# Ledger of designs, part 40: designed miniproteins, single chains, continued (4)

Each design is a single chain, and the fold is of that chain. pLDDT is the mean over its residues in the fold that is shown.

## One batch from the design tools (miniprotein)

Design m13369
Fold by ESMFold2-Fast:
Structure m13369 (fold): chain A 97 residues (1-97)
Amino acid sequence: KVEELRRKLAEAVANAIRALSRGDYDTAAKYFDEAAKFAEELYELTGNPIYKRLAEELKAASDAAKNGDFATARQHLAEAVRLIEEAGLLEDLYEAS
């Protein structure tokens, strides 16, 4: 269950990155929202506060993308990727890319 959620989180983030790189803000926002939900579920299951911070950064990236604010969305995405690395999920993100 945790392994499956970690994979889904990485896949959603990878999809959001691809959408942002194409300038598809609506699709990027959708995938950031999906990723945030998986991060929230991981926090509920593990109690690890890194997933709570990750969910907050992903939600902020989604809100920025919905507003067409690419620079702000990129900043929150960069912090989310840093948290993904700290959580040991960088390999999952790489495999999903």
Scores: mean pLDDT 86

Design m13370
Fold by ESMFold2-Fast:
Structure m13370 (fold): chain A 103 residues (1-103)
Amino acid sequence: SPEDKQLRINLLLISIGGSLVVVRSAAERLGDEELKRKADELIEMVRKAGKSRDLKEIKSLLQEVVKRLEEILKKYPDLPEHVKQNIESAIKDAREIIKIIES
């Protein structure tokens, strides 16, 4: 149902937000101000997606989130394993929302 789709999208957005908080916390511990800024920008994009009722806007925001998270994994290969796993989870969850919107 449309209600079930919206609930799934909302739960996935919450999951992505939690994963990005882990990335932000890692950036703070490393003293990496560039990584922290990137994490804050991603958190803001996910927050904007969560407030949007426009599926095209949500999809566009999450496509950008996936792109930026993949760039972080390439630029920061030495991140702790649990942080990389949180980034990979956020990518997976964002792709699942895109798939739900396209269905």
Scores: mean pLDDT 91

Design m13371
Fold by ESMFold2-Fast:
Structure m13371 (fold): chain A 90 residues (1-90)
Amino acid sequence: DPLKETLEGELLGRKLAEEVRKSKDPDEAFRIATEVSNKSTALQVKTMAKILKEARKEEAKKDEDKAKNLEAAYRAVRAVYSSKYAKEML
């Protein structure tokens, strides 16, 4: 069910955003995001990427260090999507 997977991806994306905001550095954020994305479906990963992009844009107005962590997480999620799932979505 694509709607269910999209909603699950939104919840996972929001939880991931909160977790990486608390990360000590972008490298830790990247590692956490890679781990979560490797355990997620293609549609969940795609949805998480959208949530992280939005969270990063909002956080850039408030806290640049947290915004860097969110950017690292976004890049990690996009890398997993590209390597594992882009072929299946095409």
Scores: mean pLDDT 83

Design m13372
Fold by ESMFold2-Fast:
Structure m13372 (fold): chain A 63 residues (1-63)
Amino acid sequence: MSELERFFQTMDQVLPTQDFPEDARQQIQEYIQQGKQSIEQGNEDEAEKIKQQIGELVRQVQE
């Protein structure tokens, strides 16, 4: 498993344990799905961008 695949798998497992607003949780779930699909398509550059988007959103909701 690549580092990028591991990241999305870990986020998918950890997300339900986090106290995020419903809207943010839904958006993060969508990003995780898109990131996994990008990896399956061999588009690691797109998956990397999605990883950054998740990080930005998490930072915003954690203040």
Scores: mean pLDDT 79

Design m13373
Fold by ESMFold2-Fast:
Structure m13373 (fold): chain A 129 residues (1-129)
Amino acid sequence: DPEEIERKKKELINKLFEEQLEEWEKLFANSTPEEQLVLIAGTIAVDLFPLNVAKAKLTPDQILAQLERRGDYEEARRFREKLEELQNSTPEELEKAKEEARERFKQMLKNLGEYDLKNLDEEDVLKLE
């Protein structure tokens, strides 16, 4: 039944989407305060996929070095400025930034679900994991 196959595919996509969001919450909760600031700054300022940043244990210096190596100097500047802003934030401002990062991550996941994976090279797809 083609309708049953389509329904099962949508259910699987929704399940994978929810599992990615749960993984984000788990990784964020298991991160140090310093690691949380890096995840927030990377997600908000330069659209880095937060699960990749968390899994790789990327430091601010490593993120900056990667951006500068790619010639992304404006992105490197935005990342530094956002990280400094977060380091000087109140707990209430930090919770707001965390929620902004979470909503940005949800939008990234939604965009991935709407992208034709054939338009991404295999290395880029692996980097999103």
Scores: mean pLDDT 72

Design m13374
Fold by ESMFold2-Fast:
Structure m13374 (fold): chain A 74 residues (1-74)
Amino acid sequence: MTLTPEQEKEALAKIDEFAEKYNVSPELKERLKEEVRRAAEGDERAGGHLSLLVTTELGIEGQAKLSTLLSKVK
């Protein structure tokens, strides 16, 4: 599923918001943003990889918080 340019921009802004609010490292923030860009380019696995990366680094609670923020992208 390909994101529109507007959806990609909003999703990247939500990653920045998440990183500031939960004190996420710059390295992890850039990895999360790379997965959003991959999803925008049509990589069907990017969403699953994003979820796995967040769960591994920030736990299940971190994944749930990010999922809630990204659900607000229209």
Scores: mean pLDDT 76

Design m13375
Fold by ESMFold2-Fast:
Structure m13375 (fold): chain A 69 residues (1-69)
Amino acid sequence: SARAIAALEEAIRALEAGDREAAQRHLVLAYIHAPPEAQPLIAEAGRALGAGDVERAIELLRKALEVLR
C-alpha cells in the first residue's frame, strides 16, 4: 500500500539520520498499513532495532519495500 511504502521510506530515512524514536513511530505505521507478505519483515526489523542492530533493521526495511513494489 502507498501508506506502508511512505512509512517504510520515512523509517529508513530516520535510521540513516540516527533518529531511532522517529524510526520506531514510522515502523508502527508501516506495520499497520502493510499487507501480510511484508508484515514479518517489518516485525523482524523492529526486533533488530530493539537489539541495537540498526544495519540489519535498514536491510529488512529495504527488503520489505521490494516486496511492496
Scores: mean pLDDT 87

Design m13376
Fold by ESMFold2-Fast:
Structure m13376 (fold): chain A 87 residues (1-87)
Amino acid sequence: MTPLPPGTYKFENAGGEITEGELKVGETTAEIKAKMVIEVDGEKVEAEVEAKLDFKANRAEITLTTKKEKTEIKVEGDELEEKTEPL
């Protein structure tokens, strides 16, 4: 698919579970920050999602943070590391 042009994209939720977000697209990178409501262990909680993608270095770092736990996913080439910490 055609990639998005470089720039900063902001979005607001008009009635769904995503409350606010920002997507920053660089020439070789993309950064996403979003706030949303998700369900963890059957309970609705506020979550913050941060994703940093480096297409030139073939790296990705995704962080999901709630009041209950923090999950980090790191991808470097063919290696994937996932770590979840209770808060």
Scores: mean pLDDT 70

Design m13377
Fold by ESMFold2-Fast:
Structure m13377 (fold): chain A 84 residues (1-84)
Amino acid sequence: MRSTPVTDSPLSPEQQREAARAVEELVEAAERGDTEGARKAARRLAEVLGPEFARGVADGVRSAFGNEEVYRAALEGIREAAER
């Protein structure tokens, strides 16, 4: 077994609040089946914490709600953020 260095993100309270808000928006969109809301929230999350972290959150939301359409929309938003 090999362990890679753990990156402790030096997130300020403001950065944590923005990330938490984006996660909550993505969860709420998934609850409502709102693909546009999920895409927008995932894009914002990727802009704040990066596409790798946002993808992990999208995977978690997919696992919790089982909405393939919402998951696909979230991945689209993450891709758009990475391009910008």
Scores: mean pLDDT 76

Design m13378
Fold by ESMFold2-Fast:
Structure m13378 (fold): chain A 62 residues (1-62)
Amino acid sequence: MKVGDIIEVKPGEKVPADGTVVAGSGLVRNEKGEIREVLPGDEVKKGDIVVTGHFLIKVTKA
């Protein structure tokens, strides 16, 4: 994948790269087990697990 790619993520999936949410919403769990809501404009990190929801990520770091 490359910076600028748009990726769809669904519950149970691992976020494959650092990015910004561009559409949709959900909950992600980080490597420390912390759960956070994500909305358009929020950052997500590679390795975060999608707990619930459905959103699109624009890759900022591969």
Scores: mean pLDDT 83

Design m13379
Fold by ESMFold2-Fast:
Structure m13379 (fold): chain A 87 residues (1-87)
Amino acid sequence: MIVLTGDETLREILERFAKETGFELKLGPVFKDVPIKPEMTRAQLAVNLSRGTNVKIKAENPDQPVKVGDLLIPDPETKTLYIVNPE
C-alpha cells in the first residue's frame, strides 16, 4: 500500500506496485513519467499510470482531484492498482 505524499513520480508508483506484487512491469514509449499535479483528477492519474503500461488502474470518485493521503492499493490477484480515499 502506498500513501500519496504528492512528491511521487508515476514511475515510482508503478515500480512500488511491481515490487509489492511481484508483477513484471512493462513501460512502453507512450508512458510519460510526470509528477502528480494538484489539478489532476483521480481518473487522470489512473489514465496516466495505465497509458503505455501493462498495469490496470481503478479509481474511486474518478472526477475528484487527487489528494495527499489518497491510498494506492496493489492487488496481486487481479494485477490492478486501486486509487482509494482513506476511510
Scores: mean pLDDT 78

Design m13380
Fold by ESMFold2-Fast:
Structure m13380 (fold): chain A 97 residues (1-97)
Amino acid sequence: MELAEKGKEYAEKGLELAKEGKAEEGGLYAALGGSYAAQAAEKGGDKESAEKAREAGEKALEAGKLAAKVGKGRGASYATAGAMSGAGAIFQAEVAE
């Protein structure tokens, strides 16, 4: 699904920004990645789509956690949103099969 691909792209960008110490930007991109991954999980009706949504969700969760840790409160809301959306995408993908 295009949504899962966009989710992974945004999550990867969020992770790189967080590694650079840009917690607010990293958290924002993690939140975007998680949101797209969750949408992909909802739209995916097959195993292949569910696996792609899970991968995007896992990456968004990783990016969100790192951004929250690096920011020490700055961007923490975006980072938390990314981590929660990523976890939700993983759960939805698991429920799909």
Scores: mean pLDDT 75

Design m13381
Fold by ESMFold2-Fast:
Structure m13381 (fold): chain A 89 residues (1-89)
Amino acid sequence: SEEEKKISLAINLIILLDYGARELGVPEEVRDKIIKKAYEYVLTGNEKYFEELKKIVDDFLAKAPPERQEGAELFKEHLERSIKWARKE
């Protein structure tokens, strides 16, 4: 159901977004934008929202210093995978 997709996405995002805040310094405004686009993508299946989400993440992570680049790339990969997984059933 739509509600099951929302719950699955919420559970999968909570740990990743906490990591992003603590380890990568992702501010609340950026996390809120990511959450909004993730839900729009999962509920509609429209790739436009997933592309907009990737742009938000990429624009923020492009500012990461060299010592955080590995964490930034892993965060992005896990975030994208979790969102795509929540869409599958």
Scores: mean pLDDT 79

Design m13382
Fold by ESMFold2-Fast:
Structure m13382 (fold): chain A 68 residues (1-68)
Amino acid sequence: IKIVVDKSRYDAVKAEIKKRGGKIISEEVVGDKVVITADVPKEKLKGFEKFLQSGPPEYQGSYEVLKE
């Protein structure tokens, strides 16, 4: 899964990925945002998607599920 988040939410998103048994594959800073590529268990993915959607408008819908 690939996620784009504001820098102010980066720590919360990173912690949430790890708490759900996910592994962070890569992190890239792009301006005021961070692009995080992570492997998150499918069973935990729905709750994580809800977490992302409850955030600021800047990252609502700014995620994609990679088929790898």
Scores: mean pLDDT 69

Design m13383
Fold by ESMFold2-Fast:
Structure m13383 (fold): chain A 75 residues (1-75)
Amino acid sequence: MDSLIKKAQSIVDQMQKLLSNSPSSIKSDIQKQYDIAKDSYNTLKSTTDITTQIGSYIRIIGSYITIQIMIKKAS
């Protein structure tokens, strides 16, 4: 699904920007969530199974929310 992949790429790109702009004290924790999201994004791109695509997209969103919570708690 091209549109779903594009949405996921946008979220992963936003996570990379959050990682770059985050305080050094939490960069390693954000990096772990970013790595999880990248792994899920690669799964999303490689699969034709719609259930797996939806599951991967949900995992990417979950990592994004987790990063935002980490940044909020560190502020």
Scores: mean pLDDT 83

Design m13384
Fold by ESMFold2-Fast:
Structure m13384 (fold): chain A 74 residues (1-74)
Amino acid sequence: MKVYRIDLSEALEEAAKRFGREEALRRAREGAQNAGKTLGLDVSIDEEGVLTIRGDATAEQLAQAAQAVVEALR
């Protein structure tokens, strides 16, 4: 099984300054879940802001998943 990791820790920390850590992490997890449903991939984000995508994904799908999480943190 292929596993991809994308570091979004800076985006999470900036959102935590605006919303607080708990709300920022909730939004990040919601963004990851929505991206996973849209792309048909297993997408999750940890407490450190590392996005993990499991499955056969294209570079475009990886970019779409990362962008969805960043948008959820705005």
Scores: mean pLDDT 85

Design m13385
Fold by ESMFold2-Fast:
Order: C-alpha cells, then structure tokens, then sequence
Structure m13385 (fold): chain A 86 residues (1-86)
C-alpha cells in the first residue's frame, strides 16, 4: 500500500540509494492514483493533507541539509493523516 511504499522510499534514501527511493515513490504515486480511480478520495485527500501538514518541518530539515529528516517528517504526517481518516 501507500504507507509501505513511503516507508520503503525512506529506507532507500537513508541507505543513499536514490534510484530505489525514486522507484518506491513511483509505486506510492501509482497506488494513490489507483485509489482515486476506485473513488477512495478520503485516502487520497488524507495523503495530500499529510504532505501539507509536514511542509514546514520538511522544509526546515531540508534547508539544514537533513534530507532524511525531511522525508521522515512527510512519511510521519501522511501516516498520521491516514490513521485519522480511516
């Protein structure tokens, strides 16, 4: 699912494998599109809300060169938003 793909992307990025991280993010995007096509807009909206909620923390971490912190902030907020929506 989306959460599994996001967690895989974070792990790949932490290992310095940006190609694997990009592929995992691609799988998350495909899963989000599939859920939208199935009419599950609550899940899609929760993911988008999580990204918005994480933006200040992710931007602050990125500006400090902490890419792992930025990715963790996004993944954590998206997971929290999905748990609240479900």
Amino acid sequence: GVLEALEEAVRAAQAGDLEAAEKALGRADEEIKRLGEEGNLEVVNAVLQGIEDARPEAEAAYNQGDLNGALLAVATAVRRALEAAL
Scores: mean pLDDT 73

Design m13386
Fold by ESMFold2-Fast:
Structure m13386 (fold): chain A 71 residues (1-71)
Amino acid sequence: MDELQKARQEASRRIYEVAEEKKDQSLGEIQKAMLEAADELARESPLGDYTGGSALISAIDTLRRLTRLRG
């Protein structure tokens, strides 16, 4: 459980860092970079793709959809 909490915190931090690194780019480029980071984190799922990995992927997918709707 603490490992899943750490994984979610790390995923959020990494996506935020990518957006911050691209802050001088257009909104579309920032969204693209955030989506790419989300996809990489989904593939790297530290717990495997069962229950815990599914929850992390669902959270990432929510961020992905929010980012697309915003752009």
Scores: mean pLDDT 60

Design m13387
Fold by ESMFold2-Fast:
Structure m13387 (fold): chain A 65 residues (1-65)
Amino acid sequence: MLSDRERAIARGLADAGASDEQIRGAAEGYGQILSGFVSDKDAEEHAELIEREALRLRRERERRR
Protein backbone atom coordinates (compact mmCIF):
# COMPACT_ATOMS: atom_id res chain seq x y z
CA MET A 1 0.00 0.00 0.00
CA LEU A 2 1.36 3.44 -0.95
CA SER A 3 1.87 6.05 1.76
CA ASP A 4 0.63 9.62 1.20
CA ARG A 5 4.27 10.68 0.64
CA GLU A 6 4.77 7.95 -1.99
CA ARG A 7 1.53 9.00 -3.74
CA ALA A 8 2.81 12.61 -3.76
CA ILE A 9 6.06 11.44 -5.44
CA ALA A 10 4.08 9.50 -8.08
CA ARG A 11 1.78 12.49 -8.71
CA GLY A 12 4.76 14.85 -9.05
CA LEU A 13 6.33 12.59 -11.68
CA ALA A 14 3.04 12.34 -13.62
CA ASP A 15 2.41 16.12 -13.43
CA ALA A 16 5.96 16.77 -14.74
CA GLY A 17 5.23 14.51 -17.74
CA ALA A 18 8.20 12.30 -16.86
CA SER A 19 9.14 9.57 -19.39
CA ASP A 20 8.92 5.83 -18.60
CA GLU A 21 12.71 5.80 -18.04
CA GLN A 22 12.59 8.87 -15.76
CA ILE A 23 9.74 7.37 -13.70
CA ARG A 24 11.62 4.05 -13.35
CA GLY A 25 14.85 5.85 -12.39
CA ALA A 26 13.08 7.96 -9.75
CA ALA A 27 11.29 4.89 -8.32
CA GLU A 28 14.57 2.92 -8.19
CA GLY A 29 16.30 5.87 -6.48
CA TYR A 30 13.54 6.00 -3.86
CA GLY A 31 13.89 2.23 -3.35
CA GLN A 32 17.64 2.61 -2.75
CA ILE A 33 16.99 5.28 -0.08
CA LEU A 34 14.22 3.16 1.52
CA SER A 35 16.47 0.04 1.63
CA GLY A 36 18.37 1.72 4.50
CA PHE A 37 15.18 1.54 6.62
CA VAL A 38 13.32 -1.60 5.41
CA SER A 39 14.16 -4.96 3.83
CA ASP A 40 15.40 -5.02 0.21
CA LYS A 41 12.20 -6.86 -0.76
CA ASP A 42 9.95 -4.20 0.83
CA ALA A 43 12.05 -1.40 -0.73
CA GLU A 44 11.71 -3.03 -4.19
CA GLU A 45 7.93 -3.52 -3.75
CA HIS A 46 7.46 0.17 -2.76
CA ALA A 47 9.57 1.30 -5.74
CA GLU A 48 7.38 -0.82 -8.06
CA LEU A 49 4.20 0.66 -6.52
CA ILE A 50 5.47 4.22 -7.09
CA GLU A 51 6.40 3.38 -10.72
CA ARG A 52 2.98 1.83 -11.42
CA GLU A 53 1.06 4.71 -9.76
CA ALA A 54 3.09 7.38 -11.63
CA LEU A 55 2.47 5.61 -14.97
CA ARG A 56 -1.27 5.28 -14.13
CA LEU A 57 -1.61 8.99 -13.21
CA ARG A 58 0.32 10.07 -16.33
CA ARG A 59 -2.05 7.98 -18.55
CA GLU A 60 -5.10 9.46 -16.76
CA ARG A 61 -3.72 12.99 -17.32
CA GLU A 62 -3.11 12.29 -21.04
CA ARG A 63 -6.66 10.87 -21.51
CA ARG A 64 -8.28 13.99 -19.99
CA ARG A 65 -6.66 16.33 -22.50
Scores: mean pLDDT 80

Design m13388
Fold by ESMFold2-Fast:
Structure m13388 (fold): chain A 91 residues (1-91)
Amino acid sequence: SALQERAEELKAQALAAIAAGDIAAALAQLEQLLELVKEAVRRGDLESAEHVLELMEEVAAAIAAADPAATLEAEVLVGMARIHVGILKLE
């Protein structure tokens, strides 16, 4: 889907930012991925929501490995996405 393609682009941008040492940019991309999770949830698209959440978990792990001080901020964003996906799974 176009949403999944956009999520893959945001993951690639986040990983490039991490490689450049720009953790703030990587966190901003992670926030954009969270907005795509919320959009997928609004559409009732569980498959896309779970796919974007998986990409968020990969980006958060990469952020934590590159800058341990950013771990909590990255995990909060992933936690918010897990809540949105979890609510959709109960419907």
Scores: mean pLDDT 90

Design m13389
Fold by ESMFold2-Fast:
Structure m13389 (fold): chain A 64 residues (1-64)
Amino acid sequence: MTLEERVERLRKMAEEYQKLAEKLKADPSNPELAERYQKMADVYREGIEVAESELRRRRQAAAA
């Protein structure tokens, strides 16, 4: 998997978990599950920032 493909996958996962967290927040029977999905979305967003930073560095090195 390329770094670009990894970023795309992380974005998709972050969006999916964010939507699941929002749906579950509307359901009072599973507040803990909603918090878990929200945390997963946040972790994937952090992963995107790290991967994008590395991709930027690689592009800068290739251009130099």
Scores: mean pLDDT 78

Design m13390
Fold by ESMFold2-Fast:
Structure m13390 (fold): chain A 88 residues (1-88)
Amino acid sequence: MKYVEEIYKLIDEMEKEGLITPEQAERIRALIDELVELGVSERTLKNILEAIKWAKELAKQGKTQFAVDLLEGILEIQIAVARLGNER
């Protein structure tokens, strides 16, 4: 899955650039892993990639905690939506 590889690469770049902490990067990766396991659509993964790009720009502006909090919130909402779609 091309978007998943781009997402992990971008998170790795943000961690290496010091834009996010290793602990923040691990939390974000865990949320992405859950979304992949839930089988979210390629469109959803593309939207997540765009959200991470936006978060990277906010982090570059010194708004690191705000960027991480917003990104985690977006990922948690996407996980909730994916789980609801799988309800019996």
Scores: mean pLDDT 82

Design m13391
Fold by ESMFold2-Fast:
Structure m13391 (fold): chain A 107 residues (1-107)
Amino acid sequence: DLEELLRRLKELEEEERQRNLELVRAGMLGIPLTLLSEEQRRRFLERLEADPVAARARALAEEFFELALRGEDESKLQEVLAQMNEIFDEFRERVNRLLLELAAEEK
């Protein structure tokens, strides 16, 4: 699937460059999910929810989006953003490990 391969290459390149920005603004799982098949996406999310750091990162991202949508709690938005930044490196490591495991299982 040539189109899929080209898309994956572009997504990986952008992920490396924009990882900090994308995780904070678009949510914690934007790019990884677009690289996965439907089956892998479901398994990825299940495993991610089982990981305590990843579960916390997801909860923070969800809280951030809800606060941003309300537009009324700027101080709380900044608190959540700070917490997201604190766990970013560890969350990224967990995500990378899960992606490698799923890639190995695909072939």
Scores: mean pLDDT 65

Design m13392
Fold by ESMFold2-Fast:
Structure m13392 (fold): chain A 70 residues (1-70)
Amino acid sequence: SKELMLKIVEIYKSLPPEARGRFTLESSEINVAYVKKLRANPDADQDKMGEELLKDLYKKALEIVKEVEA
């Protein structure tokens, strides 16, 4: 959803540079896996897959925040 995407962007902007770089790297790996899955399943529900991608990215952002705060 648009709201979830905005939350991810807000978290990203709040991260220190090292954590921001890590999020960029790990999120790119998640995005590559998503694109491969889409290409393997062109008839898949793209809306559902897009929401799953955003949830995975949001979970990763929260995990990085938790590690930075530890």
Scores: mean pLDDT 80

Design m13393
Fold by ESMFold2-Fast:
Structure m13393 (fold): chain A 58 residues (1-58)
Amino acid sequence: SYLALAEQYEKLAEEFREMAEELEKQGRYDAAQSLYELSDYYLELSKKYKELAKKELE
């Protein structure tokens, strides 16, 4: 379902954000930036699928 996909992408976004924060603590700023960008990408996908799920309920 779209809701399940949204939840999966939200979880992936959170995992990449946590990895990025750990890399920042290690001084690996360029690698951290790449993972923050991946996190943002999956957050946008999650948002899109949440909107699709709402349309199915209407």
Scores: mean pLDDT 86

Design m13394
Fold by ESMFold2-Fast:
Structure m13394 (fold): chain A 92 residues (1-92)
Amino acid sequence: SEQQLAQIDAAIRDVKEALKLVTDPEAIKHLEEALSHLERAKQALRDGNTEEARVHLQRALKHIDEALKITKNEKAKKYLERARFLVRQALK
């Protein structure tokens, strides 16, 4: 849906903002994987494949959660918490 696409676009923006702040290579790798899965979820939704989109959104959440455990940057954490919320909303 257009609402799910808007939520994913907002989550992508938040992950990109967190990537500017995070310096830990393992956290960066997780955020790059999250970004890849969010883009794939958008494409799946545009193609009408809601089940594939759901799988990619769940994988993006896992990578966001791993980055949240690693990063010590408080501003990056706030962006990632918001991205996590938006991805969870897109899964409903």
Scores: mean pLDDT 92

Design m13395
Fold by ESMFold2-Fast:
Structure m13395 (fold): chain A 82 residues (1-82)
Amino acid sequence: SELEKFVEKAEEVIKEMEKKAKKLEKLDPEAAKKVQKEIERLREFVERALKEKTIRSLVVAELVMIGAVTEVELLERQVKKK
């Protein structure tokens, strides 16, 4: 199912973000906290998609994942400019 495939992809994205947060923690602990908030938000919307099982909740969770990946990329680039 589309939901099942999305959950698998979201779990992989979360693992990648967790690794990035760990690396950022050494350089900028506040940036690492922001990454953790993005992970928490993504987990929340994945759980909502699993609970509601609607196309709308799936699309919203997909958009939240895109937003989270974008924010983490921006945070990494900002920290590396220092």
Scores: mean pLDDT 87

Design m13396
Fold by ESMFold2-Fast:
Structure m13396 (fold): chain A 86 residues (1-86)
Amino acid sequence: SFQQQLEQIEQNGKEFRDMVLEVLLKHKLVTEEEVERILKEDESLQPLLDERLEKLRERALEIAEKEKLEATPENIKKILDILLKE
């Protein structure tokens, strides 16, 4: 299922995080400096990333159910673009 595929991508952590950070940068919700700090495991920014990932997961499941999308990197980026425009 889409939910199981998202959980598996999250367990491979780096790829999902990189996709999320790319989309967040595109929508100007984080700066390049904040991305660099997150990648260096700056604990002060970790709660922001965790909160955004949790909200994105919930909304991504809603969109995936509606559009019957698989959890490919391209589809996840598309879903993230939709979520961050809201």
Scores: mean pLDDT 67

Design m13397
Fold by ESMFold2-Fast:
Order: structure tokens, then C-alpha cells, then sequence
Structure m13397 (fold): chain A 71 residues (1-71)
């Protein structure tokens, strides 16, 4: 399992992409990749990078809102 903030980052990507969030993080990632392919992969990696940089969950949410998006 990923640390809580990294899990939150993936969940925020799923929410923004309109993908159902489950307790199984791997299942959530698989659904994102199946629906959006390389766009989902890039945004997941970006969001995980933001999870490492953010000092708080609020900062993480702001970074994802600003920089993570569907084309």
C-alpha cells in the first residue's frame, strides 16, 4: 500500500477523471489506465510527485486542481 498522501493523490486524480474510487488502489489505477491510457499514467505520476512536495493535504488538492487535467 502507498502512504496516505500518495493514496489521496491517486484518489484525487480518479475523482477529477470521473473514475470510481475503490479501497483497492491498484484497481482504481487499472480503471484510470483502461479509460484514459497514457494521459492517466502521466497525471498519476505527476500527482504522486505533488504528494512528495506538498506539506499538507490542502496544498496537494490545490496542486492537483491546478495542474492535473483531462485534455
Amino acid sequence: SLPPRERKAVELVAKKFGVEITDDLEETIEKLLQKYGNQAAFNIVLALHFAELAESDEELEKLIEKYVGIP
Scores: mean pLDDT 80

Design m13398
Fold by ESMFold2-Fast:
Structure m13398 (fold): chain A 60 residues (1-60)
Amino acid sequence: SDELRKKQLEVLKENIEQIDKIMADSKARGASREQLMQEISKVNLETQKKLAKIREEAKK
């Protein structure tokens, strides 16, 4: 449904904004590439979980 798609797009927009902030913050802190990748991976995993939950809730 359009409602479901809008919720999914909101989650994806939040993902992009969070990654941009992590990249900027990591650069300012002088974090390693390895640390940056770990932070991005965690955000992406949470985004996948949120998208899965939205799909599951739409069935109930």
Scores: mean pLDDT 83

Design m13399
Fold by ESMFold2-Fast:
Structure m13399 (fold): chain A 66 residues (1-66)
Amino acid sequence: GKADMEKATKELVELGKKYPEIAPYAEATKEAAKKAIETGTPDAADEFAAKRAEFLEKLLEVEKKK
């Protein structure tokens, strides 16, 4: 739901502050989530899912290096 997406995006922003190299991916995911919440379209939801997956992939790359 909307509250879950808002909570997830807040957590993504905090992770972006901790790992500056993934901050652009966190911001892209936040923008996609906002669009999905506002429009309610399947395309916007798919874009959010894709951006979130890309963010998680980059987060794993950073964690693997530490």
Scores: mean pLDDT 76

Design m13400
Fold by ESMFold2-Fast:
Parts: C-alpha cells; structure tokens; sequence
Structure m13400 (fold): chain A 69 residues (1-69)
C-alpha cells in the first residue's frame, strides 16, 4: 500500500512539473491531484488490492502539501 501511495504521489508531482508553464498553476495543481487519484486506483487494480476513499483523500492531501514545500 505505501509503495502505491508513493508512486501515485511521484506521478502527481511529475504531472505538476510537466504542466506548469503550459497551463495555469491552478490547472496544473488540479491535473496533478487527478493524476494521484487515477494512478492510485490503477495501481490498486493492477496489484489486486482494495483502496478506500480515505486513502485517496490522504494521498491527494499529501500532494497538496508538497506543492508548497
């Protein structure tokens, strides 16, 4: 589970870096948040693990914290 969260966070940060300067900062942040959720769900399905809405919310919240780090 932790590896899934870490990979989703990294994918989100990579998406933010890719989109910043191409779209507004607000849009880049929203795309990164969406990437974290989508990646987390895809990895959970691939590995046959259950994931809760709370785990997704925690991961998105962590991505938001890292934008301002």
Amino acid sequence: MEEIKEEAIQAALDAYEFYKGKVSDEAARLLAESTAETRMLALAKKHGVEITDEEIEETVARVRELFDA
Scores: mean pLDDT 80

Design m13401
Fold by ESMFold2-Fast:
Structure m13401 (fold): chain A 95 residues (1-95)
Amino acid sequence: MTEEELKKLVEDTIKAVEEFIKLAEEAKKNGKLDRELVIKSTATALIAIGTAIDAEKMGYKELAELFRKLAKLISKDEIDLKEVKKLVEEVKKLL
């Protein structure tokens, strides 16, 4: 993987996390735990884990740790969206 490919992967992963946040906020407003939200949560967590592995292989240990934390938060039954948003901003600062 090239550095440019990793950067694109990180940007695509952050975009997926931000889309998940929007869906989770809408679900919270409507008082509905949607099956689609559970599926999206699982998919987004797996994408974040994959990005963490690739970042670590390229020597970006701090970036890898942030994506592992994102995956753990997103995979919880009760998701702290404020902490998810905070980690997204921390990732953006490393880009």
Scores: mean pLDDT 81

Design m13402
Fold by ESMFold2-Fast:
Structure m13402 (fold): chain A 69 residues (1-69)
Amino acid sequence: GPVEEEIRRGLRSVADVYPELREELEALEKLPLEEIPAALDRLASTQSGGARVALLALRQEVLELLKRA
């Protein structure tokens, strides 16, 4: 649905900026939507700098999108 498409777009956008995270982010696309925020938080805890900030920003966006589902 539209929420799933927007979440997947967000994951791919982060992977485009941080290609080293592409495999991890592709794995997150296979999770139930409700589990993605927790998985993004865990991935962010392994990162630093701009990558961590981007993952945490995406986590917040996903939480807001899930309120509409």
Scores: mean pLDDT 87

Design m13403
Fold by ESMFold2-Fast:
Structure m13403 (fold): chain A 87 residues (1-87)
Amino acid sequence: SAAEEARKLGEKAAEAMLKGDLETARRYALEMISLIPDPAERERFRREVDRLIDFAEMMPSRIALEVVAERLKELGERAAKLIEEAA
């Protein structure tokens, strides 16, 4: 399902972030966002992802990567709920 795919993409974004691969993390996060049916929610998620990636870029510490990874995983769960509610 699209909801399960969104969860998996959020987890993949988190895994890439923990490895310090910000480009791969952004790609998976954008793929996750593309599954959200509501354009307004997609825009909110894009802004949140941009803020999280910017934070990781400005403060490239292990703790920062762990915090951002956890938030990316949470975004995948929130995206999945929005997809399920729209179905």
Scores: mean pLDDT 89

